# Designed miniproteins, single chains, continued (3): the designs that were tried, part 90

Each design is a single chain, and the fold is of that chain. pLDDT is the mean over its residues in the fold that is shown.

## One batch from the design tools (miniprotein)

Design m11111
Fold by ESMFold2-Fast:
Structure m11111 (fold): chain A 86 residues (1-86)
Amino acid sequence: MSFEELKKLLEEEIKRLRRLLEEELSLTDPESEEYAKLQELKKKLEEAEEELKKATSMEELEEIRKKLLEIETELGILLIKRKVLG
């Protein structure tokens, strides 16, 4: 995989995660702990997007990919907890 190919895949992943986070935020009680966690994940995603714009090496892209995987994992856990406990 080339630098340009990986960068493009990460850009698409950021777009996907942003859409999911915005959707979940719209369905979540603004006064809940879950809403606060979703807002934190959105902030982390925005930080990853800014890092991606500045990335010039494969090593930087791999670090961003790890951050996106962590955000996706945390989001997935929140969604599962909502479905199981609510």
Scores: mean pLDDT 82

Design m11112
Fold by ESMFold2-Fast:
Structure m11112 (fold): chain A 87 residues (1-87)
Amino acid sequence: GLESLKNMPAEKDEELAAEIEAAIPAVLEEFREMLENGELPEKEEILEEIDRREAELEKLLKEGVAPKTARAYLAFLERLRELVEEH
């Protein structure tokens, strides 16, 4: 979870960020399929959770915690927001 990022070594931060960035297209496709099938909560609830997670990640960036992983997660959440808003 986000809590586990606080003690992440720099080399692990770089590796995890790359893994997240590589996974984004596949994860977004799975979310799109779940949205189309009605398997996710209402749009408003999803957007509220995205806002909350973005705020937490921005705080981690300001504190210098796992900056590459935090940026990768923010990029994912931005793409997820776009997907949900288009639906």
Scores: mean pLDDT 80

Design m11113
Fold by ESMFold2-Fast:
Structure m11113 (fold): chain A 64 residues (1-64)
Amino acid sequence: MSEKEQLLKKMEEMREEARSRGDEGTVEAIDLAIRRGETMSTSQLKELLSNLQREVDSRFAELD
């Protein structure tokens, strides 16, 4: 599996976690990111994943 495929796999896992938590907005955002990520470079996809992870972490930290 390529580095790009591994990054997309991580995003899919994040989407399923958001889905299990009932966060439909985050699921939709990650789904759009995965669709766009297929046309992005590996470096752009890394930045996108980093930003999504930060947003998810910040959201759950606020709810705690």
Scores: mean pLDDT 75

Design m11114
Fold by ESMFold2-Fast:
Structure m11114 (fold): chain A 78 residues (1-78)
Amino acid sequence: KLTKESVESALRSVLPEDVSVEVKSVEKLPNGEYKITLTVDGVEGEAILKDGKLVGFRTKEKLPDDLEKKVLQALLSL
């Protein structure tokens, strides 16, 4: 089961300890997708997962490339 706590734990396991992470919501959509709303170091982001796969990820502002890679790694592991 996908929860705020499980998503936050996955992100915290790969991100540096000095990077702030907050998972705002995890919603199951009628089509079976999960919509995750989060902030990484103050930047708002949204991820869409379907059948355990990341199908979409966007942020309000561009994340540093290394940080974005770690966020994607965590989300892909869900």
Scores: mean pLDDT 80

Design m11115
Fold by ESMFold2-Fast:
Structure m11115 (fold): chain A 88 residues (1-88)
Amino acid sequence: EEIDRIIEALFEGMGLAASGKFVELAERIYQLAKEGKTEELDALRAGALAVMKGANVSEQDLKKMEEAITAAENGDLETAIQLAKEVE
């Protein structure tokens, strides 16, 4: 439920790239990975990428967000935030 709400909020924010939503997504994935909440993390990752694809995000920006998500999952929050800012 909470993950679905985050995905919906990201979708609503897709028209406003400057909203900081991509950075918040990276930070949330980092925290879920740190806490070992693998199921919630997998659902958030899959849902966020699906929403971005549906929102007509460029292939380059989609790949960059996939890299940001992977960095966040691996505990590299600094790289994840930097990549997320480039998509915004």
Scores: mean pLDDT 73

Design m11116
Fold by ESMFold2-Fast:
Structure m11116 (fold): chain A 64 residues (1-64)
Amino acid sequence: TARLELFFLSATVGDEALLARLEPEVRAALGEETTQALRDFAARRPVADPAAVRARIAALEAEL
């Protein structure tokens, strides 16, 4: 869903405010261990174009 993609992208760019807003819903859907693993994986991803990632976050937020 758009929320899961938004959570992953937010973790990739380190948007803690958006992560805090989305984390309870993602944890409820996937469980704590899977949610933490996704967050850790996203945080370790190389970000070649942070501006493009932030634009995608804005587009997904507008759809929620």
Scores: mean pLDDT 77

Design m11117
Fold by ESMFold2-Fast:
Structure m11117 (fold): chain A 73 residues (1-73)
Amino acid sequence: SAAVAEAEAALRALSPEERAALAERLLGLAEQLARQPELAEQAELVRAAAEALRAGDVAAAARLMVAADRLAA
């Protein structure tokens, strides 16, 4: 929960333009990850996080990003 709160605060500190740019970068990352079968689950979480950011759902984006990071570790 602390990691999610920290991620959400970091995302909210970004401007709308910076959040939009981050969402596009995350979509590109998800596409790259999806090319590796062993990273399919991580790719899905990253894509979902990007879609949440595009929708303005910063709280959902933070949760999904933390989930993707934990899966990568």
Scores: mean pLDDT 85

Design m11118
Fold by ESMFold2-Fast:
Structure m11118 (fold): chain A 92 residues (1-92)
Amino acid sequence: IEKKLEEVKKEIEEIVGKEVAEIVKELLEATLNKDGEKADELTEKLAELFKKVEPEKVKKVLALVLKFIESLYKPEKETLERLNKSIEKVEK
């Protein structure tokens, strides 16, 4: 998880700079730790910063955040479902 957070932070830094990337990393950490109050506070801070950033860059950052979250939850479930379907086809 820490290694994936560092990679996402680097990619975000290249798009919007270190300040925004640091807040995004803290937001992802708060989300992973189930710290809703801290996540809400960081979300408000991030929204204010995004008002000063070009919409195109904001979309790229949000896409990276979504991809990171999906990498922790959805891909494993989808991979298992795909494997199960393949096994069913072979057994038939």
Scores: mean pLDDT 69

Design m11119
Fold by ESMFold2-Fast:
Structure m11119 (fold): chain A 96 residues (1-96)
Amino acid sequence: KEEAEKLAEEGKKKYKEGKLEEAKKLYEEALELLEKEGIYDEKMAEILANLGKVYEEMGKLEEAEIAYRAALKILEEKLGENHEKTLAVKKELEKL
């Protein structure tokens, strides 16, 4: 989990720098680590939502929708459909 969080923070930094391919790879690596550990929590949802933003900026709208929907499913299960974090991801999906 800590290794995945570190990769996700580096991915966020690369996204802010406009390095979309690097951000994507770091988020994908973070997700692979969480998946191998069987961790499907709010942190995975946050990384999935951030990956969705990267895909959206790259013009990969189908991949962005898949990532946002995966994040939404986790957030609805963990926090409920009316939670602030769940509503934020729903809003991003509506923009696609």
Scores: mean pLDDT 84

Design m11120
Fold by ESMFold2-Fast:
Structure m11120 (fold): chain A 110 residues (1-110)
Amino acid sequence: DVLNKFKALLLKEETLPQDVINELVVLFSKYCKGKEDVLDLEAIAETLVTAYKLYGMEGVEQVLAFICTQEIYNPNIPKLLNELLKQEVPLPEAFEVVKELSKVLKPEKF
């Protein structure tokens, strides 16, 4: 079960409360319905943890909407977004950078 695997990845982050982990799983299921099997679950889990710590649950929803509404899924999008968020780039600016860079990235470059 993809959702159980995703929850297990979030549980490795021992600093998050159980209610937050449960809500992250619910939001992942809501935004990524039908895409769960093709997503890099580890990269997405790490990116959502980073978004939650910086911007709370509202930031998580924005990140999931951004990733899961891409016309062509690039598995490097979550990894690149996570790095920008760790550098304290604001969400709107981070999304624009990732969108532009995704046009020139090949999957194997990350």
Scores: mean pLDDT 75

Design m11121
Fold by ESMFold2-Fast:
Structure m11121 (fold): chain A 64 residues (1-64)
Amino acid sequence: DEPIQHKDVADFLRDSIRAGNLDGVKRFVELYRPQLTPEMLEELADEAEDLGNQEIANYLRSLA
């Protein structure tokens, strides 16, 4: 995507995931859910799991 909006949404989610802030992740997903593809949610869930944030990973996978 040339507008890069897609990357900005993912990067903000990654910041919340790195912070281990499940409530922040939920808020952000709620605001931008129509822009989140199942593939993006899976990638973010994998990153959360790699960081040890299993609850966030499970939440994101449940939305994919």
Scores: mean pLDDT 76

Design m11122
Fold by ESMFold2-Fast:
Structure m11122 (fold): chain A 103 residues (1-103)
Amino acid sequence: LVEEGKAYLEKARQLLRQGRVGGVLKNVEKATELIEAAYKKDPSKENKLALGEAYFYLGLVYNIMGLKELAKEYLEKAVELFSEVLGEDHPKTVLARVELARV
């Protein structure tokens, strides 16, 4: 589940780099579904971090789409998960806070 979810996240990242926004949402939503299922079965630090990454990309995509309330919700969840696992000053937590401020 986590590895399959991470594969969908990587595909979403590739599509974003290519400017192919139309395919990004579907891949991020599928990644989030799989990673949430993995976290529910095993709430490990690894699965919590993967969930934070899924929520981070979901928030970014919603922001690109102009869905500001959804973008804020998922970026706030990503900040919470990253700060809990990695700490407040970790580069991933800082980046998520910066992206949240841009919404």
Scores: mean pLDDT 84

Design m11123
Fold by ESMFold2-Fast:
Order: sequence, then structure tokens, then C-alpha cells
Structure m11123 (fold): chain A 103 residues (1-103)
Amino acid sequence: SLDEALAEVRALFAGLTPEQARAWIEAMREVLKEALEKYPDNDAVRAALATIDRLEKDPSVTPQELAVAGAAAIAHVERETGLDLRSKLPPALQAAVDRLLAA
């Protein structure tokens, strides 16, 4: 289920240092920005970037929680649009997105 997949991804990302989580957030942001440049009218990509930016400004959200939200946002964009975003991510992050897509 999606809830089980999210719980597994949260557990994995809780093991990241804040620096590792920030690196993963930036990798996801870069991939989404590239997709938005190529497809400027894509509402799913725009919404995903807006969600990451909003959560990053929330002091109650940890870098690890933001990374989970980013992975979920990428999975949502791929599900809605069919765009291949995950192949451009580091292998561990790609595996997390694959787990969310399989749910």
C-alpha cells in the first residue's frame, strides 16, 4: 500500500544525515527544474516544485521529512505525466521513488 511504502521511505530517510538529506532534496529539485524548463506548462511539475519550496520554508519540517516529500512529489509527477525523472536521480533515491511508484 502507499501508506506502507511511505512508512518504509520515511524509515530509510530518517537514517540520513541532514547534509545527505539536503543533497537528495537538491538532486530532486534539479530534476524537477529541468523538467519544468522542457515542459513549462506542466502543472504537476510546477506543483511539485512549489510543494518542496513551501515545506523548505516551514521550520517544523526536517530535511529528512522534506526529502520524503520530494520523493513522493517525484513519484506523483511520474504517475500523472509518464515523465522519466527517477533515472536521473542517485541510485538510493531512485530506489525510494521506485518503491513509492509500485505502491
Scores: mean pLDDT 86

Design m11124
Fold by ESMFold2-Fast:
Structure m11124 (fold): chain A 74 residues (1-74)
Amino acid sequence: SHADEFRAQVREDVEALEALLAERGVTPSPALRAAIDAVKAAVDANAPLGELARLMAELYRLAGEQFEAELAAR
């Protein structure tokens, strides 16, 4: 189903983000860590797709902010 495909994509995207952070030696901020954990909890709880989409948007916003800050500090 489209829901199963979306959930699989969300899981893959979160795992890819965590791998990218580890590869680049970036320690997630408390806000980014909380956002990652919230997405994982929502996937595990089979949350509605609209909620997963909102949580993913917030995750990407926070990740983008941290990557910009890390680039500025180098």
Scores: mean pLDDT 85

Design m11125
Fold by ESMFold2-Fast:
Structure m11125 (fold): chain A 78 residues (1-78)
Amino acid sequence: VEEELPEEVLEELRRLEAEARPALEAAEAAGDREAGVALLAALIERTIELLLKHNTEKMREIAREAREALERGLAKVK
């Protein structure tokens, strides 16, 4: 089972998470839920782009699931 992503992709994902975490924590501290949602949506979109860049069947599946989850989340928020 291809559970692990290539190390290059994992490193890029770790960098995205490290960049997003302080911004998300700042939004939470400010009580700005809309900013938090926007930051999460941007993070998910960047993650989808990275997965599609590496163009394997498994990554396309993950990207599809992530996009569907993002669309459902955005539909609930407006």
Scores: mean pLDDT 68

Design m11126
Fold by ESMFold2-Fast:
Structure m11126 (fold): chain A 93 residues (1-93)
Amino acid sequence: SLLQQANSLEQQAEPLLAKGNSLTEAEKAQLVSIAKQYESIAKQFEALGLHHEAALRYEKAGDIYKAIGHPDWKDPYDQAGILSLKDALNVVL
């Protein structure tokens, strides 16, 4: 399931992100791969109309890119913001 895939990526990303400035170039490359997988999962949630789940995974991708100083951080955050707004607009209460 997409949730199991997302949980697996989180388990892989968390110990790497905890290293901060101690990250090797190989570990940064691994984090870029994880971020791209989060974007792929987010697009799949979005295609299913699951805007909240998609927004969370785009945000995770943006967080990873930003943490390692990768230039691709902005687009995932922009997508997360758009989807969060769509989710909020569909909550009539």
Scores: mean pLDDT 85

Design m11127
Fold by ESMFold2-Fast:
Structure m11127 (fold): chain A 80 residues (1-80)
Amino acid sequence: MKVTVTNSSGKSASFSITPTSTPDELKSKLANALKSAGVSISDDELNFIADSLNDASKINPNLTIELTFDNGKLVSSTVK
């Protein structure tokens, strides 16, 4: 599964996870992608998004997910 994080300013970062990726690996990769895209969110929001991505990866490991953030809030998610 490939995940792309985009800020409304046009900055983006991507990472990949596999069905064997741990929740901690997913959370770490998501946090790094958010930082690279210039997105700041709370730990609660980070955990919520990481859990949702983990669930999606169990359903289909070949998904591409695009997450768009504006003012530190998740405003859209697209699944392909």
Scores: mean pLDDT 81

Design m11128
Fold by ESMFold2-Fast:
Structure m11128 (fold): chain A 79 residues (1-79)
Amino acid sequence: EIVLSPEVKAFLEELDKRLQELADKYRAAKTEEEKKAQLQEMLALLQEALDRLKADPSVPQAVIDQIEQLVAYVQQQVA
């Protein structure tokens, strides 16, 4: 069982909520410009989160790998 510190768990929960809000805005977007803007915000948020999590040695590598995969996925959608 992966045990995360309360701080890391709270951070990931907040990240998930913010990503969900951006995903909802992406689905509601009517233009390609609006869609790309939401994807760029997601990418920036994920990259900031990845940098923060990599700085914490208590964070399991599996969690870091999952976020890196999301970064790669969103980056491909923006390109």
Scores: mean pLDDT 82

Design m11129
Fold by ESMFold2-Fast:
Structure m11129 (fold): chain A 83 residues (1-83)
Amino acid sequence: LKLVSVEETEEGTVYTYENPLLSSSSKTFEEFVDKEGRLFPSRENARRVREALKTHPELLLDTSNPASAAGMVIRVIGLELDE
């Protein structure tokens, strides 16, 4: 993996990486880092999390509870990044 570009914004940072071993016309992928330092594999994933929390503000209150639905969604995304 090689860091190709860094886009700093007020809401977060976008990192663009290139894998020279990936034999395809699209050798780059993006990672979005939120202002809190949370990593998302794409802006679409970040949007999904934001929309889920907006739709269910009750889940936000339970986010401090690791068994909550909001915590599960965030953890699933995190586990997919770790895996």
Scores: mean pLDDT 57

Design m11130
Fold by ESMFold2-Fast:
Structure m11130 (fold): chain A 68 residues (1-68)
Amino acid sequence: MELVEKLLQSFETLAKQFLADPRVSPEALAIILDHAEAEARETLEEKNVPEEEKKYFLERMKEIRAAA
C-alpha cells in the first residue's frame, strides 16, 4: 500500500500544480495526467503490486481526476 499511496500523492500533487497554472489548458492537463497515469501503472506492474491494490489505485486516481 505504501507505494500506491505515494503514487497517488504524486499524481494529486501534479494535477494540483498544473490546475493552478493558468497557461495550462484543460486539454494539455488531460494529456499530462494521462502520461502520469501510464507511468504509475508501469511502476505498479514492475513492483508486482497485487491486483486489488492496482484496482484501488485506478479508482482513487479517477476520483482525483474528477475533482480536478
Scores: mean pLDDT 78

Design m11131
Fold by ESMFold2-Fast:
Structure m11131 (fold): chain A 89 residues (1-89)
Amino acid sequence: MDLKKAFEEGYELGLNRDGKAFVEKAAELYKKSKELALALSVGVLVGMAKRDPSISLDEILDLLNETAEALGIPQEVVDLIKEEAKKAY
């Protein structure tokens, strides 16, 4: 699974508000790649934002930056996830 596919899977889970599937998939991906788990999680937030106008793109991007820094994820990966988030929002 690449970053774009992880984001797209998260986006569909967020649109469907499937919190249980998200938690299970995020835990599975985190064991394999922190980067893929982050991409999935950002996808979920963007998908949720489609149904909840209180969720702003700026808040999603701030959470992405803070989480990436905490997990030691490279800026190049963060930038790719940001591009997908901006396109889907």
Scores: mean pLDDT 83

Design m11132
Fold by ESMFold2-Fast:
Structure m11132 (fold): chain A 79 residues (1-79)
Amino acid sequence: SSSVDLMSAEAQEKLKELVKKIQEEAKKKGVDPTAPSEEEAGRRMAEILLEAGVPRELAERLAAGDEEAALAVAEVLGA
């Protein structure tokens, strides 16, 4: 186990809300964030997040799998 096992219940709850927000934005744009490859899925996710008002740096970091960026993105989407 590593960072994932050390995530608090609060962080996990925030990630669930983030996923929900991403799905909502994807639905509005008619874009499926799920793609055949991780790279393509990450790119689509970053584009959706940018349109939702997330800074490019945070959107790209989240698309690359940065867990800390996920919490920052959740805060931006929640505001």
Scores: mean pLDDT 65

Design m11133
Fold by ESMFold2-Fast:
Structure m11133 (fold): chain A 94 residues (1-94)
Amino acid sequence: MSPMELLEKGIEYLEQGKFKEAVGLFVEAYEASTDPELKRFALAMLHAVNALIKKDYEEAKKILEELRKFGEENPELKELAERFVKVVEKILEE
C-alpha cells in the first residue's frame, strides 16, 4: 500500500470508530513515506487520533486547525485533510 492509500484506509477505520487501527495505519504511512511533508501530515493525523483516544478534545481541535492549514498549503493533500477533519468533527459531536 502507498502512504496515501494507508492514510485513506486509516480515515475509513476512524469512520468505523476503530481508533487504534487508524493509529496503526497512520504510523505505517509515516514510516513508509519518503516525502517530509507527507510524513508531517501523517504525524499530525496520528496525534489527533491519540488525542481522541485520551479524550483530550481541546488538543484534537488544535490539531484539526493545523491540518486545515496544511491542506491549504499543500493542495495535493487538501481533499484528504478535509475528509479527516470532517470525520473527527463528527466524532467530537458524539
Scores: mean pLDDT 83

Design m11134
Fold by ESMFold2-Fast:
Structure m11134 (fold): chain A 67 residues (1-67)
Amino acid sequence: MEEELLRRAEEVQRHFDKVLAEGKKTRGPDDGAPMKLNPEEGYLYQAAVARREGNEEGAREAIEQAL
């Protein structure tokens, strides 16, 4: 169950990363993606970021906050 959420968070993180890269490429860092995301997706995004940094415990806690 939680692994599925973590995987989804990873995909969300990839999308955010692409949007940020696209905005930065076109205009600049100021055009960085001001995404309007739901609070639950925010937690999932934090989980993906924590996992990317190697903080598996932090990612797990963020996932629990999301559900």
Scores: mean pLDDT 61

Design m11135
Fold by ESMFold2-Fast:
Parts: sequence; structure tokens; C-alpha cells
Structure m11135 (fold): chain A 80 residues (1-80)
Amino acid sequence: MLTPEQKKAVEYVLEHIEEILKELNIPGGRLAIFKPEAAKKIAEWIKKKIGVELSAEELQRLVLEAEIDEGLELIKRALG
């Protein structure tokens, strides 16, 4: 699984995703990370600023897993 450094980098990205997207001038808001071009830019940003290597595909997968957890909570709230 992920190294501790990679996990810390993903947690940082999830906390600061809106700021990172604005810094990189990526339009479309939070969901833009699921676009391949945006994910590549974010992965490059992580490597440059944090020093951790993550592929765009790994980054998208980890963000999707976090969004699914949040989505499940929203579904539970909507259903009851």
C-alpha cells in the first residue's frame, strides 16, 4: 500500500484541493481532479512542492475513495 509520505501527501491534497486547483489555474472546481490533465498537474505539484511521487492515476483513485466515503454519508443523510 502507500508509503507514510504518500499518505500524508494525499491527506494534504484532500484538505487543500480547492487552493491547489486555484494555484494551478485548473477550472471546474473540486471534481476537476478526475480529469487526466488536471490529475497530472496536481501530481507534478505534489512532487515539486512536497517531494512525494504519486502517479496521476494513483492520486485520482485515492481521491475517489475519499469522495465515495463522503458520498455514502450524504446518501445516508438523504435516505433517513
Scores: mean pLDDT 72

Design m11136
Fold by ESMFold2-Fast:
Structure m11136 (fold): chain A 84 residues (1-84)
Amino acid sequence: GLPAPAPPPGLSDLEVTERVNKLADEFLARLRALKESGRITDEEFRTLLLQAMEVLGKLSEAYRKGDKDAAEEAEKQLRELLEA
């Protein structure tokens, strides 16, 4: 038979990579600025970076699968880390 109808539009691989990379770059830039200004320690920087990497992994998977609820939750978690 025909290949299964495309799942409801999850982001393409390119769009996933673009969005995740943009969010990662923005997050890393903010963390570096906080560290350079002395507002966070090296240990806090590493902790936040590891937490962000886990959340970005979940976000990437959710985007690829078109899982809107999982994507919204991961985006919320990433925003909460950025507001620290």
Scores: mean pLDDT 74

Design m11137
Fold by ESMFold2-Fast:
Structure m11137 (fold): chain A 86 residues (1-86)
Amino acid sequence: SALIDRAVALARELDTDGDGTISPRQLGEVLEALSGRKLSESQAKALLKWFGLNPRSVSYEDLRRLMAYAGSAERLIELAKQVMTL
């Protein structure tokens, strides 16, 4: 998927230590770059917890799974906002 490949490429640019992971804040930055919509660190952490993922660290594979599930960055942001209001 071109969208998933773009998301991973953006994550790689933010992964300055090259450890294959990004922070929840950086996940928000990736989604903002793709959608033009802001996601807070708290919303990103809530999203990760809802998916049963590590809320401290997002692997490239985790990012691929999130993007594949939602189909768009906008849908992931909406889901994060909904999870925070539950």
Scores: mean pLDDT 85

Design m11138
Fold by ESMFold2-Fast:
Structure m11138 (fold): chain A 60 residues (1-60)
Amino acid sequence: AIKELAQGVAKKKKTGEEVEFTIYEDPDGTISAEIRDLDTGKIEEMSLEDFKKDYEYKEK
């Protein structure tokens, strides 16, 4: 089953744009991040590594 590890609000480092994020673990053990744009509702999936590179977040 997919595990939710963290969720909240993250800030894009280059633009200061705020997005909702969920960090989750797939059944194969791969950890991924999903972001939702607050203005458009667009959802993008990325690796945790890419998410940490491009966004600032706090776990809570």
Scores: mean pLDDT 78

Design m11139
Fold by ESMFold2-Fast:
Structure m11139 (fold): chain A 88 residues (1-88)
Amino acid sequence: MEKRERILKKANELISEVEKVDPELAARMKQKIDEASPESQPSVAGSAALEAAVHMRRLAARYKGTEKADLAQKAIDKAMELVEEILK
């Protein structure tokens, strides 16, 4: 699988996890990636992942001990996997 394909696959996985916590943020992330040129999609996906991770970290701290915090943590984990794939 080519690097770009792996990045976009992980971006879609991240968007699915974010949608469980914040559907509006997930929709905005998808729109930004879809509107980007093919050459810019990896960079836009990486930026969206970092923004999502910051937002989800705040939610996980605020709702500590709840299912919402657990879902936010899964989204953070997926965002970090995406960033790692971009940096390879």
Scores: mean pLDDT 84

Design m11140
Fold by ESMFold2-Fast:
Structure m11140 (fold): chain A 61 residues (1-61)
Amino acid sequence: SLLEKRRELARRVADALAGMTPEQADFAVKALREAGKTSPLMQEFADEVERRVRERRAAAA
């Protein structure tokens, strides 16, 4: 389903961002939000990516 594909993409993006510095990851999320400024679906996607990055960093600590 499209929802499953979105979740898989969010996971892959979060994996890549979790390997960056917190500043780089924050910049990337802000860029994604700006690119999707008028899209509620893109904002939801950015929220999910941001949450997953936080969870991964917390688990790694």
Scores: mean pLDDT 80

Design m11141
Fold by ESMFold2-Fast:
Structure m11141 (fold): chain A 94 residues (1-94)
Amino acid sequence: MLSAREQALVARAEAVIARAEENRARIERNPHLSPEEKARLLAGLDAVIARAREVIDTLRTRTLSDAELRAAETYVGVAEAEVERVEALLREKE
């Protein structure tokens, strides 16, 4: 059973995956991005989705120490920042 803090982190990771999948679709549909730019951005989002899934899997398979949980929160924070960078770029390319 997950603690409230662990449940919050799973919810954040799931939100990152959902945002990354939406941004993948937006990148694929964008006529102003070159094929090379699309490939780079999609690879970055695939890495973000993989990181977020790793956090969810870890939290569901074992109990984390406070230090490990803080590290996982930092890891999700990096993934959130990557998604925000892609969202900002897509707004500039509209």
Scores: mean pLDDT 85

Design m11142
Fold by ESMFold2-Fast:
Structure m11142 (fold): chain A 86 residues (1-86)
Amino acid sequence: MLSERELRLMEQAASGLPESEHRALVAVVREGIRSGATRYYSAAMNNLLGESAQPLLNRLKDEAPAVTAEAEAVARAALERERARA
């Protein structure tokens, strides 16, 4: 489960991203943590815990388009499972 601190730091780092990219990024990281497949996002999470958000935010903006489609697919699947569980 994503901790309160990790979520807040990620939201800070992603606050400059478009709303869709922000939500997709958060959903992908949450799903990755839940499923144990966090390799692609663990470095970003670790940097958020130890570094200022601004330099990381700039890097995320540069790379965000490359992960948007994958993030959207994972976010949609995660939301469907959440709704089915509720």
Scores: mean pLDDT 48

Design m11143
Fold by ESMFold2-Fast:
Structure m11143 (fold): chain A 91 residues (1-91)
Amino acid sequence: SVTVGDVRAVLAQHAGLPLSSIQFLRDGAVLDDDTPLTGDGTYTLVIQGVSVTVNLTGQTQEQAVRTVVSAYATHYGLSDAERQALVDQLL
């Protein structure tokens, strides 16, 4: 199962940032690294203090990972190939 910690590690490594610069929030609370990434609601992805809302409602874990990585890729203006490489590291 893909966790919040798994996603944070991959994204922080790609961005060259400390783990503290990539956070997931749900209902205003910071999520622990052991939290599974699930399609059970709306999450906030925080990248260097910039908040990005990601709606994962009704998504499978694979779809949720792709949605989160897509939001990150949009934030940094990444190519489709770069986005796919990040997804491939997580799935």
Scores: mean pLDDT 83

Design m11144
Fold by ESMFold2-Fast:
Structure m11144 (fold): chain A 72 residues (1-72)
Amino acid sequence: MVEEEVRRRAEEKLKAEEEKLKASRELSEEERELLRLQALGAAAHELAERGVGRELAERLIAELRERELALK
């Protein structure tokens, strides 16, 4: 279940980064959004290095972002 493992790792990384931002930083909304996008890119890069296909990792990162938009 490669898709499930990639999704879990990406979600864990994003959650950890967002928790740190909420607890320890006073950032504007624009700055938080920029850091969130950087975290998505970093997660995709790390998953590719772990032996997961680059295209698969990018697709799952895009799916995670779509889920965020759906929750508004």
Scores: mean pLDDT 64

Design m11145
Fold by ESMFold2-Fast:
Structure m11145 (fold): chain A 71 residues (1-71)
Amino acid sequence: GPGGGARSARQAAEMARAGDAAAGATALYENHKSSSNPEGAELAYKGAQAGAQGDAAATAELARQSFEASS
C-alpha cells in the first residue's frame, strides 16, 4: 500500500546502522517483494544481497537510497 515500502526501507536502514546486517537484509528483501516503486525495489534487493554477505554499512546505505526513491 502507499508508504509501506518507504517505512520498511527506513526500518531496514536503522537495523543495519545498529550493526544487524541480517535483520536489515531480511527487512529489505520483504520491502523488495512488496514495493510498488521499481527503483526502490531494485535498491532494496541490492541492499538485501549486501546484508546477506554481512556488509551492514552497504545494507544501511542501500536502504537509505531505497527509502528516498520510495518517498
Scores: mean pLDDT 75

